# Ledger of designs, part 78: designed miniproteins, single chains, continued (3)

Each design is a single chain, and the fold is of that chain. pLDDT is the mean over its residues in the fold that is shown.

## One batch from the design tools (miniprotein)

Design m10867
Fold by ESMFold2-Fast:
Structure m10867 (fold): chain A 88 residues (1-88)
Amino acid sequence: LLEPPSEEELKIAQEIFKVLNDKTLSPEEQLARIKELVDKIKSPLTLLSIEIGVAVNLAVEKDPERQKLYREALDIVQKKLDEIEASL
């Protein structure tokens, strides 16, 4: 029923978490890059795995600026999931 994750999509998921941890980028730059990467993902299963990972990181994050970044990243992933689910 759901498209399975490809090797390329798994690499994209890894890159999303690298971007989230890249302190050399501004939050605006991180979110723009994450949106670009999320837009390339076709599998809802890949998006769900990213959502879970970001949610776990948010739950243990103590820095308010980092918490805001994770919440906005979750919004990007959730919007993409909703878009794909509407197309199924």
Scores: mean pLDDT 82

Design m10868
Fold by ESMFold2-Fast:
Structure m10868 (fold): chain A 84 residues (1-84)
Amino acid sequence: ALSETQKRYLIDELTRAAEEAEKAGNYEKAGESYYRVGELYAQLGDYAKAAEAYRKASRMYKKAGNFEKAEEAEELAKKYEALA
């Protein structure tokens, strides 16, 4: 299992990767990276940031035409907003 410090490092790396992918128009990769950021924040108990990351993932997946993953991410965002 990853330590809290390792999870926070991964969040920073994945957030940068997602932002770079989004700027490059690689919306599928941006969605994947934001989705993983949401998972890591949820594991850390930061539900507000988890919800924000899942909302970003949903937006990216919609731009990529991946509506199934977009809906999944949107449902997770709503779940973690309710927990925050």
Scores: mean pLDDT 89

Design m10869
Fold by ESMFold2-Fast:
Structure m10869 (fold): chain A 56 residues (1-56)
Amino acid sequence: MSREQALKAARRTARTLLSRAGYSPEEVREELRERFPGLSDEQIDAIVDEVVKELE
């Protein structure tokens, strides 16, 4: 998977976990680190912050 594909998949995963499963942003960050070990903490934080703002 390319980095761009990983970022898109991570955003989709974050959106699903936040909207469907009632995960906290902290729990979603943990899940993304586990599922996408190639992404940096900064990239994961940016994805979670963006998705949280979209769902408000």
Scores: mean pLDDT 79

Design m10870
Fold by ESMFold2-Fast:
Structure m10870 (fold): chain A 66 residues (1-66)
Amino acid sequence: PRIVLEREADASGLSPEEKERLLKEMVRRGRLEGLALRDAIMAANPDLQPEVTVVVRVGEERVVLR
């Protein structure tokens, strides 16, 4: 199965430095969440090989984690 998780944060009023810190934190959390979801699916369905993609958006910036 293919699963897409979308995570978005409002960057309104953030400085460039605050936006960069927020993006890095969301990417870090997104990676952990994607791995946890994959592990949970495989634990429940050992014969499945899930493809989990996490898309992180902060303002106009977008990062895709596979």
Scores: mean pLDDT 83

Design m10871
Fold by ESMFold2-Fast:
Structure m10871 (fold): chain A 88 residues (1-88)
Amino acid sequence: AAAEAAGRGAAGAAAYAGAGGGVKQGSIWNDFMGLGGRAAAEGRGEEAAALLEKGAQTSYDGALKGGGVKEAERAREMGLRAAEAARA
């Protein structure tokens, strides 16, 4: 289900943050793109879509907090990738 896939995407992000990456490295966008790409390559399109949607939401929130055009562009890009993964 989409809600379960979204839960797995959120768990993946939390696991990365717990491993000492995440916010400290400022690479959350790259992490979501990497995790989503890996899930898609493994045939887990629903999980890939959820990971990319979570990444898009995180970048959108970053844009609202002063990240500006760069974060908004990241949100748009991940949203498009999530839509493509969902169309599997």
Scores: mean pLDDT 61

Design m10872
Fold by ESMFold2-Fast:
Structure m10872 (fold): chain A 56 residues (1-56)
Amino acid sequence: SSLEERIKELEKEIKELEEERKKLEKTDPRKAAILDTVIGILKGAIYFERKLLEKR
């Protein structure tokens, strides 16, 4: 379904951002911190959307 596909896309983006954050952790801590914040926001969005799906 479209909503499940959207969640899957967000999960893929999170994994890519986590990989990038890990690579930048030692070389560019500021960018790593920004990515960590973005990852948190995206995880929050997925959590909210999954909670809505679990009711049906």
Scores: mean pLDDT 81

Design m10873
Fold by ESMFold2-Fast:
Structure m10873 (fold): chain A 58 residues (1-58)
Amino acid sequence: SAEAKIERGRRYIAYGRKLLDEGVASGDRKKLNEGIGYIIRGIGLRFEGAIEMGEPME
């Protein structure tokens, strides 16, 4: 599950970057905001997964 969170986080970040590129190219503010949201969520998932794999939390 920890490894799955890290991989999902990577995919979320990649998708978010794609949405940012599309949003910038088209002037679509909704895509830009969604892209930012996916990147933030992806970072959070990677952080959670890394902690679960490396350092147990109380």
Scores: mean pLDDT 80

Design m10874
Fold by ESMFold2-Fast:
Structure m10874 (fold): chain A 59 residues (1-59)
Amino acid sequence: SEKEELEKRIKEIEEKIKELEKKLEEAKAAGDEEKALELEIELGVLEIELGVLKLVLKK
């Protein structure tokens, strides 16, 4: 069902966000500003996708 597919994708994105948050902390701790910026952009894109999917799931 479409709802099950959405719920699975939401869970996958939430797990990826957690992984990226850890990588971002590591990059910041290492002083790798370039990598930190790349991870922040990737994280932002996933958070927008997560928000959209959660709105779709409510319908």
Scores: mean pLDDT 85

Design m10875
Fold by ESMFold2-Fast:
Formats: sequence, C-alpha cells, structure tokens
Structure m10875 (fold): chain A 65 residues (1-65)
Amino acid sequence: SLEEQLEKEYREKRLEIMKKTLAEIDKVHADYKKNKDYDAYFKKVSEINQKTMEELKKLEEERKK
C-alpha cells in the first residue's frame, strides 16, 4: 500500500541519517585516539549531534505533510 511504502521510505531515510552520524562520530573518535585532544573531540561530537537533530527534525516535519 501507499502508506506502507511511505513508512518504509521514512524508516530508510532515518536509518541513513543515523548511519551517517555514527560514521562521523567514528572518525572523530579515531582522530581523538591519535591526537588526545578531548576539547576538539567534544566540540566535533556536539556539532555532529546538533546537525543530526536538525536533519531528524526536518525528516519528521516532511513526514507530517
């Protein structure tokens, strides 16, 4: 059904956002292992988290249209 297809698309888009976020955090963590700069680590993780929240909010707003 159309409703099932839209739900599947929503879940797939949400999963892609989450996968991208985890990959970006993994990169920041790998950088931290090399440089031991916790302040840089914390700032980058905070930036990634904020971006992810904004992307998820936009996706949820699109779902309600």
Scores: mean pLDDT 84

Design m10876
Fold by ESMFold2-Fast:
Structure m10876 (fold): chain A 75 residues (1-75)
Amino acid sequence: SMKKLIEEVMKEMEELKKKLEEAAKAGDVKKAQELGDKIIELYDKYRSKFSSEEQKEAQKLIGEVQGILKQAQEK
């Protein structure tokens, strides 16, 4: 179902964020950026299928990812 698809997409975005946090902590800025790009691509691919609440959660996650990437680039 569509709901199950979006749940799996959100779960994949969360797992990519965890990997991005680990890469950033390790100082691997390039890998962190590549993971951030994958999160954005995944969201853009399924954006039209998200409910308003799911869009807010995804946007919050993307905002957190952008914050981590900015801090990683400044070190």
Scores: mean pLDDT 84

Design m10877
Fold by ESMFold2-Fast:
Structure m10877 (fold): chain A 94 residues (1-94)
Amino acid sequence: SLEEKAEEELKKDPNNVEALKTLGGVYFLKGDYEKAIEYYEKALSLKETAESLAGLGLAYAKLGETEKAIEYLTKALELEPNDEIVKELLEELK
């Protein structure tokens, strides 16, 4: 599974940004938004990417933390202005 592969990569390198982002997405899909946030925050701390910012924004939106969601989705859109999914979600939250 994607989870098992990402966990094995993370055991080899705890700073593997791609593995951290993958686990963030896996836990988000499971509905474990708090754990998704932990993985995306770690990924973001190592490398700022639109994917990590969008992942944080989406997870915070699911937890009802609207102000944090808007902040992270806005930053994601600044890095990738043509991301229609992020743009639509940001408009729904405003």
Scores: mean pLDDT 88

Design m10878
Fold by ESMFold2-Fast:
Structure m10878 (fold): chain A 90 residues (1-90)
Amino acid sequence: SKLLEQVELRMEGILFFKDLPLPEETPESYKKGLEYFAAGKYEEAVKYFEEAIKENPNYIDAYLLLAYALAKLGKEEEALKYIEKALSIK
């Protein structure tokens, strides 16, 4: 329940950020992740968001979307890990 609460709180941040324009130089991995995420293909989205984080370990949005996708796949422990990491950055 606490993990679900943390995911929901961070989803509020993602909802806020979804209305912001993405920089043109946004990493291709993050763009691919968003594309698969929007299509409901969460397993593929996870893969691309993990690549985005590997390329930029401070990519807060990638951590939040990765956590959301993991929660959709029932991987709650992994989702919590990425939420905690995002919170530790900012």
Scores: mean pLDDT 73

Design m10879
Fold by ESMFold2-Fast:
Structure m10879 (fold): chain A 85 residues (1-85)
Amino acid sequence: YKALFYTGLARHYLRQGKYDLALEYVKKALEIEETAGVYLTLGQVYAAQGKYDKAIEALQKALELDPNYERAKANLAAVQARVAA
């Protein structure tokens, strides 16, 4: 429950370009519960910061927890395409 609140805050700050603050809140969410959704948000924050290696690692962890998570698959493909370019 608190993990969802912190991932919500992380996405809010991500949308505002406050990447360090977004990262802080997604880390708080991970301390409470390691879910595919939290790892998706972590990957999105790292990708926004240009940290593509860490973004790929987080998104792969999301898919390890939920192999059919379409949003995580789409985000992973987008980050991999960016790195390959």
Scores: mean pLDDT 84

Design m10880
Fold by ESMFold2-Fast:
Structure m10880 (fold): chain A 80 residues (1-80)
Amino acid sequence: SAEKEELLKRAEELIKRAEELYKKTTDPRIKAVLKAVIGMLEGARALVQSSDSPSALELARRLIKGAEHAIEAAEKQLEA
């Protein structure tokens, strides 16, 4: 469905963004957070790909949103 395609695209864009931040930082704590965020996004992709359940898609949406907030927080830390 179009909704599943949008969620997959969003997760892929956020994974790329997190990987770019991982390359820019030397802080091991920020690297650890970014690795966890990438894992969360890969989990969300798996949920979207393997399930047509409304509850699974809702969980994937929440994971993607949480990951986006974490990436934004990491970006702000690297700008400071």
Scores: mean pLDDT 87

Design m10881
Fold by ESMFold2-Fast:
Structure m10881 (fold): chain A 70 residues (1-70)
Amino acid sequence: MSLEEVEEIVRKAAAKHGVKLSDEVTRKIAELILSGKASVLEIAEMIKRDAGLSYERALAIATDIVESLL
């Protein structure tokens, strides 16, 4: 799976929740996923910081991203 394909999955999951992530954070999340280093909790923290969301909302988006990759 390419970096661009994973970035698209991240963008689609965020958009499903009405959220637009920065290109920088989208890329960082995609790189972590491709390296096998990403946890749902780490992805949620990155989303929370970028979009200014509650942890609960960020965790829901992170979960949808991970489920899209299973």
Scores: mean pLDDT 85

Design m10882
Fold by ESMFold2-Fast:
Structure m10882 (fold): chain A 71 residues (1-71)
Amino acid sequence: SATVDRVLLHELKRAIEEHMPEVVTKEELIELLRELGVSDEAIERLKEALEDLPEVVTKEQVLEALERHLS
């Protein structure tokens, strides 16, 4: 659902903008989001969005990938 995707995008973007360092590994990002209480559904959508990115990701790359996959 486009509405669900928009809600997940907003949740993920807010957490990433407020809490993510400029550069992290995908594993570190997932651990950070779990610690912040981000839902398992949102984390799975994030993993899907980041699938084609390298293991080390920038905040900019993550935000662009989320918009591409969830917008």
Scores: mean pLDDT 81

Design m10883
Fold by ESMFold2-Fast:
Order: structure tokens, then sequence, then C-alpha cells
Structure m10883 (fold): chain A 57 residues (1-57)
């Protein structure tokens, strides 16, 4: 249904953010870059949580 479609879109977005965060961490030379990677990881975790919640409805 629509909820499953929206959940899949959120999971795809989460994977994109996780990939970006991983690249940033690998290249990070400053605390600011590390904090940005952590922020992206947090956003990905939030999107995964919302997707799980939608799939539970």
Amino acid sequence: GELEREARELLERARELEAEAAELRARATTREELLEAEFLEGMAALLRGVAAWLLSL
C-alpha cells in the first residue's frame, strides 16, 4: 500500500545518508566534518525509525 511505498522511500533516503556519512568519516580531518557525519547518521536512524513505525500501522 501507500504506507509501504513511503517506508521504502524513507529507507532508500536513509541508505543515501549513511553512504554520505561513511564517505565523510573516511575523509574527515576536522571535528566539524566528524560532527556533520554524526548528524547524517542520526538523520538516517530517524528515517529508519519512521519507516518502521509506518510499516507497523
Scores: mean pLDDT 88

Design m10884
Fold by ESMFold2-Fast:
Formats: C-alpha cells, structure tokens, sequence
Structure m10884 (fold): chain A 73 residues (1-73)
C-alpha cells in the first residue's frame, strides 16, 4: 500500500541521516539497511499510481547514504 511504502521510505531516510552522522564502518551498514528499506518500498510502489515519485524518493535516499559513505572513505 501507499502508506506502507511511505513508512519504509521514512525509515530509509532516517537510516541515511544516521549514516551521515556515523563512523565510516557504521555508515556502510546503514547504507545497506537504507537500500533494503528503499528497495522494499520500490517493490510496493510498482503497483501504485505514485510509483514514479516513490521510486525517485527512494533513489535520492539511497544516493544520500552512498554520499555519506563516500565522504567518509
């Protein structure tokens, strides 16, 4: 559902934010968790009218977490 996809994206966003504030090792783990939650949200979004916007948000969240890892390592 849309609500479930949004919940997963909110969780992924929090994980990406934590990655920015974490050590390099923890940031990598948090990136993996953010990717997992964002990926699940994308899966749910595939059947929704809002799929394009949800996928874009998921990709932005994952990229944010990747940037945190890149800046630290």
Amino acid sequence: SLEKAEELLEKAEELARKAEESTPEKAKDLLNYAKSNAGEAIGLASKLPEKEELVERAEEIVERAREAVREKG
Scores: mean pLDDT 83

Design m10885
Fold by ESMFold2-Fast:
Structure m10885 (fold): chain A 76 residues (1-76)
Amino acid sequence: MKEKEELKKELEELLKEGEEVIKKNESLSEEEKEKAIEVLKGQAKKIQELIDEGKLELAKEQIEKLKKAIEELKKS
């Protein structure tokens, strides 16, 4: 149970960070920012479903992919 709570907290922090990175990205248009935030929220929802289902290894893999995507946005 504690592991599920830790993953949910990490996901919430990544969502907040991802939204900030997207909003501050000067290479993206307003439309691209809106689309990127929608994609980010969709990915987060799928990860949260994996956590709720107890598929913790899959959730960790998806969180790692999300972290890499956010880091790529920071480089732009």
Scores: mean pLDDT 80

Design m10886
Fold by ESMFold2-Fast:
Structure m10886 (fold): chain A 69 residues (1-69)
Amino acid sequence: MSDEELAKKALELAEKAAEAAAQGDYKTASRLSQEAVKLAEQIKDKELREKVLEEIERTVLQGLAEAMR
């Protein structure tokens, strides 16, 4: 799997985790966010890996914030 494919899949999982968090399904959000981080850690390009990990964190935190509104 290419770094681009890993990044795409990790971000897709992060978006699904954010949706679950926004709906109050924290168990699903936790599982999906962990899967996203695991894929991002497989990225060989350090700069891309760091950007993807930061975006996963930001996306999931935004989902959690939406659940509080």
Scores: mean pLDDT 83

Design m10887
Fold by ESMFold2-Fast:
Structure m10887 (fold): chain A 66 residues (1-66)
Amino acid sequence: MEVVGTGIKTATGATAAALLAIGSGGEAEVKDEEPIQVVARGLDREGAESVKRAIETSGGKAEVSY
């Protein structure tokens, strides 16, 4: 699965989402531009939901593609 997060307001939140994706066996890319974006790939359903929640907790919006 893929998760795309936009509108993230903190670098810490973006980093946490990226680390969750990597820890779930996936890949993550953080774009350090205003607003911060995160793209996570290669996730299972559980990993995708965890990354989505981290992005939403950081004030962003997350879209899950499967």
Scores: mean pLDDT 76

Design m10888
Fold by ESMFold2-Fast:
Structure m10888 (fold): chain A 90 residues (1-90)
Amino acid sequence: IEEEAERAAEEAREEALALDPDIPEKELEAAELTAKGEVYLKAGELEKAKELYEKALELVPDYKPAAAGLAEVLKKQGKEEEARALLESG
């Protein structure tokens, strides 16, 4: 899983740079953390995924991909109201 997370982070970095070569460093890091969170989310490691998405949102508070990922974690934990609130504010 950590090798998969690292690969996903590299792919996210390359995709972000391809879309916007001048992307801010914080957004690039947020994209990498979000990609890692997605790998852990798919593996069912909800706590680790949540931690990674929260770190991405600390770097970029309105980073929609991380907010969406965190909402999916909350939804899988049965916290749909919290997930909805996050998506409404993000």
Scores: mean pLDDT 75

Design m10889
Fold by ESMFold2-Fast:
Structure m10889 (fold): chain A 58 residues (1-58)
Amino acid sequence: SLLEEAKKRAIELAKEGRLEEALEVADQLMNELVRQGVPIEEAVAAAKEVADLARETA
């Protein structure tokens, strides 16, 4: 899923010390979900999940 791929990418970037880029992955996920017709509330929640995971990993 888009969420699982975003999580994997964000974790890898955070492990490399690239937290800013990992947070950009969360923003990209939100924008892509909105483009696919996912409600904004759900898209924001998914992006927050990815961003929080990146911060915890870094």
Scores: mean pLDDT 85

Design m10890
Fold by ESMFold2-Fast:
Structure m10890 (fold): chain A 65 residues (1-65)
Amino acid sequence: EELKEIAKEILGVEEVKDDDNLFDLGATSNDIEEFRKKVEAKFGKKISLEDIIKNPTIKGIKSLL
């Protein structure tokens, strides 16, 4: 749930599903960088841009945490 809230904030969208590709929702590389920094701050775990690019869904990112 918290990952979806961060994604919604960064992308400026009202809804994000677990299986939605963040890039298909309009995320740019800069949006992904902001997303990963907020995730690091929230969960205390570092995620690389490469991790996000390879796992561009909430479900995929959650599997890295």
Scores: mean pLDDT 79

Design m10891
Fold by ESMFold2-Fast:
Structure m10891 (fold): chain A 60 residues (1-60)
Amino acid sequence: SEAERLREEAERERRRAEELLAEAEALAPTDPERARRLILRAVGHRIRAIGLEIDAELAA
């Protein structure tokens, strides 16, 4: 269903955010500017996941 597709996309966005946050944590001691940019990208993925979850609820 459309709702299932959107939930799967939200889960992928959530996983991508987790990957970026882990990378940022590893980089923070040596490259804080790059770590900061990765955190901002992770936030973007989390916002997209929330939007997809809302869309999934409306599609159900």
Scores: mean pLDDT 89

Design m10892
Fold by ESMFold2-Fast:
Structure m10892 (fold): chain A 100 residues (1-100)
Amino acid sequence: MRVLSDEEVAEALAEIEARAAAARAAGRPEELILAERYYNLAAVYLVQGKEELAREYLEKALEYAKKAKDEKAVYVIEAALTGKPEEQLKKYEEYLEEKE
């Protein structure tokens, strides 16, 4: 995959902030805006090879997605954190079996 230059990273960060501002102007819930912002920040840092920092931002994105009660966003972010969507599905299935 392509490694971003420092200038390209700065441009990506500026676009993430512009996207958040546009979403606020459009009246999107703040929790959804923050979830998307942190998810996009994690993607930028992952491309830079900063896996620990990317994971930290994914955890923040997950927190806001849960506050927004966006189950699709929660699923996508949890899949990114575990690296295996199938592990999340298995845990969910095991939980459902325990809950009748």
Scores: mean pLDDT 72

Design m10893
Fold by ESMFold2-Fast:
Structure m10893 (fold): chain A 81 residues (1-81)
Amino acid sequence: AKETLDFLIDLYTAGANKGNAQAYIDLGDVYYNQGKFEEAKKWYEKAIEIDPNNKTAWKGLAIVYRDLGEKEKAEEYEKKA
């Protein structure tokens, strides 16, 4: 929910400042579950910037691109997951 999201942003900002890719993945998951695919994409992209080998973040991006109708990018990112 939105009231919980503000708390999560504060918590994950502390984690992200320590280079924790999982914090960005969790934010991406929260936005994805709310149907906010563009916001979810931004957070998964930040996770990839911190940890380019993070399979979970690549899988999250692939799912988001599929739901945005970007089938070719979804298939490319699924191969990285």
Scores: mean pLDDT 76

Design m10894
Fold by ESMFold2-Fast:
Structure m10894 (fold): chain A 78 residues (1-78)
Amino acid sequence: LTKRQQAEVLEALGRMYYSLAKKIKEKDPKEAIELLEKAIELYKEALKLDPENEVAKENLKEAEKLLEEAKKILEEKE
Protein backbone atom coordinates (compact mmCIF):
# COMPACT_ATOMS: atom_id res chain seq x y z
CA LEU A 1 0.00 0.00 0.00
CA THR A 2 1.14 3.55 -0.74
CA LYS A 3 1.17 6.06 2.16
CA ARG A 4 -2.03 7.60 0.81
CA GLN A 5 -3.78 4.22 0.50
CA GLN A 6 -2.58 3.32 4.01
CA ALA A 7 -4.05 6.59 5.34
CA GLU A 8 -7.36 5.86 3.57
CA VAL A 9 -7.56 2.39 5.18
CA LEU A 10 -6.79 3.82 8.64
CA GLU A 11 -9.39 6.56 8.17
CA ALA A 12 -12.02 4.01 7.11
CA LEU A 13 -11.25 1.78 10.11
CA GLY A 14 -11.48 4.81 12.42
CA ARG A 15 -14.86 5.64 10.93
CA MET A 16 -16.09 2.12 11.70
CA TYR A 17 -15.12 2.46 15.37
CA TYR A 18 -16.70 5.93 15.47
CA SER A 19 -19.98 4.65 14.01
CA LEU A 20 -20.18 1.80 16.53
CA ALA A 21 -19.44 4.21 19.41
CA LYS A 22 -22.27 6.52 18.24
CA LYS A 23 -24.74 3.62 18.31
CA ILE A 24 -23.84 2.42 21.82
CA LYS A 25 -22.97 5.77 23.47
CA GLU A 26 -26.20 6.06 25.49
CA LYS A 27 -26.42 2.40 26.57
CA ASP A 28 -22.71 1.70 27.14
CA PRO A 29 -20.77 4.98 27.43
CA LYS A 30 -17.71 3.17 28.86
CA GLU A 31 -17.39 0.93 25.79
CA ALA A 32 -18.13 3.93 23.53
CA ILE A 33 -15.20 5.79 25.14
CA GLU A 34 -12.85 2.87 24.37
CA LEU A 35 -14.06 2.68 20.76
CA LEU A 36 -13.67 6.46 20.32
CA GLU A 37 -10.13 6.36 21.70
CA LYS A 38 -9.33 3.73 19.04
CA ALA A 39 -10.96 5.88 16.32
CA ILE A 40 -8.96 8.94 17.43
CA GLU A 41 -5.66 7.02 17.30
CA LEU A 42 -6.48 5.69 13.82
CA TYR A 43 -7.32 9.20 12.55
CA LYS A 44 -4.08 10.54 14.06
CA GLU A 45 -2.11 7.79 12.28
CA ALA A 46 -3.89 8.62 9.01
CA LEU A 47 -2.95 12.29 9.44
CA LYS A 48 0.72 11.37 10.02
CA LEU A 49 0.66 9.67 6.60
CA ASP A 50 -1.45 12.37 4.88
CA PRO A 51 -1.34 15.60 6.96
CA GLU A 52 -3.49 17.57 4.49
CA ASN A 53 -6.42 15.14 4.56
CA GLU A 54 -9.33 17.46 5.42
CA VAL A 55 -11.76 14.53 5.86
CA ALA A 56 -9.50 12.90 8.46
CA LYS A 57 -9.08 16.25 10.27
CA GLU A 58 -12.85 16.75 10.44
CA ASN A 59 -13.43 13.14 11.51
CA LEU A 60 -10.84 13.55 14.28
CA LYS A 61 -12.66 16.66 15.58
CA GLU A 62 -16.02 14.85 15.51
CA ALA A 63 -14.57 11.83 17.34
CA GLU A 64 -13.04 14.09 20.02
CA LYS A 65 -16.39 15.87 20.45
CA LEU A 66 -18.27 12.56 20.74
CA LEU A 67 -15.66 11.33 23.25
CA GLU A 68 -16.41 14.34 25.49
CA GLU A 69 -20.15 13.61 25.19
CA ALA A 70 -19.64 9.94 26.10
CA LYS A 71 -17.55 10.92 29.15
CA LYS A 72 -20.35 13.25 30.32
CA ILE A 73 -22.93 10.48 29.91
CA LEU A 74 -20.71 8.11 31.92
CA GLU A 75 -20.44 10.71 34.72
CA GLU A 76 -24.25 11.18 34.76
CA LYS A 77 -24.86 7.40 34.75
CA GLU A 78 -22.49 6.77 37.66
Scores: mean pLDDT 84

Design m10895
Fold by ESMFold2-Fast:
Structure m10895 (fold): chain A 80 residues (1-80)
Amino acid sequence: SDAAALRAARPEIEEELATTPNPSAREAGEIVLAHLDDIQRVQAILLVRVAEREKVPKEKLFELAKELGIPLSLVEEELK
């Protein structure tokens, strides 16, 4: 739920950053976007490591990633 909401908010935050005249708001938004990217990457790493430990099939791992709102591209990167 929260991960999906954060992902949905990203385009709105990016649009506001492009249009806001307030430099403090722009800086705050850039920090939030950077943290969202970091959170998703950490989520992908943790999900892959847990799946490897528990011997979860790749198909089930991708289903879990979709349910958790983690980008499949990040999950695939960690599987290499």
Scores: mean pLDDT 75

Design m10896
Fold by ESMFold2-Fast:
Structure m10896 (fold): chain A 70 residues (1-70)
Amino acid sequence: MEKLEEAEKLYEEGKKAYEAGDYETALKKFTEAELLYEELYKETGDEEYLKKSMEAAVNALKAAVNIVLK
């Protein structure tokens, strides 16, 4: 499924950016992954996608906190 592959790619790109200290890129990638996993959950009813969306949201929040803290 094209949407799932894109969500997985964005999540991995977010993780790599976060590990590199690029919190702005990490926030963008995790937020995009969150939205795609949320859409997958709405389309399929599969709670695994809801879980992945929530994990992406938490990681996006962690990136946002690091941006604000300088």
Scores: mean pLDDT 85

Design m10897
Fold by ESMFold2-Fast:
Structure m10897 (fold): chain A 91 residues (1-91)
Amino acid sequence: GKAEEAARLALEAGVLAVKSAKTREALNYGIAGALQGIGGLFDYELGRTKEAAKDAVSGAKSALRGAELGGGDKKAIELAKKGIELGKEGI
């Protein structure tokens, strides 16, 4: 059950991508990552572990794109990559 950790990582990476965003595009990807991370945590609490893992992967990918567009916040990129890998293991 790595879905919860993956969803938390997607949320954290998304928030960091939002904080480092220098463009509206980077901000939008960071917001999408954070919201999908929240959705994944919600699905996990409801026992929807596969849905939580899928939301975590999607959210972490959005957060990664936001961080890359925002100038490459290292912590956001590292958390997003970890979220993608753990989320894939949860699917």
Scores: mean pLDDT 87

Design m10898
Fold by ESMFold2-Fast:
Structure m10898 (fold): chain A 66 residues (1-66)
Amino acid sequence: MSKEELLKKAEEYDKKGQEALARGDWKTAAINYSKAASYYLWAGDFEKAREAATKSAQALANYRAA
């Protein structure tokens, strides 16, 4: 997969995470943000990978607190 393809996949999963949050689905949001973080990391975008990983951790914490 090219760097461009990896970034596109990361953006797709990040958007799916945002859509899941809009529906109140914290578990699905955490999973999709985690996948986005992995794709950003593989693409070499460490800042966006950290941001996505943080969103995943926050979504998971909210899911566990509910």
Scores: mean pLDDT 85

Design m10899
Fold by ESMFold2-Fast:
Structure m10899 (fold): chain A 73 residues (1-73)
Amino acid sequence: RGQEYVDEFNRRIAELVQKYNVPEEKRDEVNLEVVRATNRVLDALAAGIPDEEVRKLMEEQLKRLEEFLKEKV
């Protein structure tokens, strides 16, 4: 269960990072936001929240990350 969600989430994060072609000077800031987003999803999975709620959380975190990338890149 958990690994499948983590794999999907990581794949979608990689797609966003590639799409916005993050410059080297912004990589540390972007990596920190990626770690924060990933930890929120992992914490939710560890807490045993329902699959539907995990997917909603993933979509929210991906949207927040994309908004961050638009502002920083």
Scores: mean pLDDT 78

Design m10900
Fold by ESMFold2-Fast:
Structure m10900 (fold): chain A 118 residues (1-118)
Amino acid sequence: EIRLVQSPSKVTVPEGGSATLTGRISGADLRRLVVQWYQQKPGQPPQLLGSIDPATGRREIAPRYQGRLTLSADPARQLVTATFSNLKKEDTGIYYFAALREGEATPVFGEGTELTVV
């Protein structure tokens, strides 16, 4: 069973600032997973922002977040990191890491990070 623990649970940053979100994975080798980053706003379904393959380091970032979102993985530490830069008030929302095994359609979500931009 895959478990994904996110930190921090809450973060508040000024406009133009940066936030770093971390996910720790257990129950599977990180190199055998794809890790995804989602944003959820009130009343909306989660939206995929990007993904990373930790085995190769290859990344896909949604075009509107290119240059503002950096994804990295450290397989030795079972750790994934998302850094959001140049934050805007509209970036306020809940952010989730999700882990997906090859051949599976449904990812396992972390508990989320509440990001507030002031």
Scores: mean pLDDT 84

Design m10901
Fold by ESMFold2-Fast:
Structure m10901 (fold): chain A 74 residues (1-74)
Amino acid sequence: MEEEIKKMEEGVKAAKEMLAKQYPELAEEIERKLDEALKKAKELLKQGNFEEADRVLKEGYLEALTAADRAAAE
């Protein structure tokens, strides 16, 4: 569980840095969405719900990416 939490934290950090560099005007929103997803995923991991934790993180990443792509397309 500790190793899984560490991987999630590293993944979220990398995603925030990457998206903030590409979409600096959306950096605050991206950071908030990813931090919320990470918080929920960590709680699920502590309960042993690995599948739900992974799903929540993926949903957070997709929402952040969708918001960034939508802004770039406009």
Scores: mean pLDDT 74

Design m10902
Fold by ESMFold2-Fast:
Structure m10902 (fold): chain A 65 residues (1-65)
Amino acid sequence: MAEEVRELAKRMGLDDETIERILELLEQDSPEARRQAIALFTSQVLDRIGKEIEEELKKRREELE
């Protein structure tokens, strides 16, 4: 599981520090820690997607002057 989560998180553009934090929460084997890990993962993925969208919009604006 941990390796699968690490690979997925790396593909989604998360940094190693964030990935280790998520894995540490999952290792605690508590419902609350697991919920926090999911929330952190989801939040970071959405932040990365948002940054990619902003970069794409910036590129389009540069093309249009």
Scores: mean pLDDT 75

Design m10903
Fold by ESMFold2-Fast:
Structure m10903 (fold): chain A 72 residues (1-72)
Amino acid sequence: SSLAEALRLAAEGLEAAARGDLETAVRLFQKAAEKASSDPRLKAAFEAAARAVREGATAQEVEDILLRGYIA
């Protein structure tokens, strides 16, 4: 499903952020948001994650953003 692809892309984005590959992390979170278009909450969480990476957030802060989106 599109949502399963979105979650996989978000996991890859978090791994990229943890490695310091910020360009890849932003791209993956943007793709995750596109794939989550049917779930406005997940889409917003992935868009927030991409923005946070661009603004210099740590991988832990990005993970917290995603977890808050997943449980809501």
Scores: mean pLDDT 85

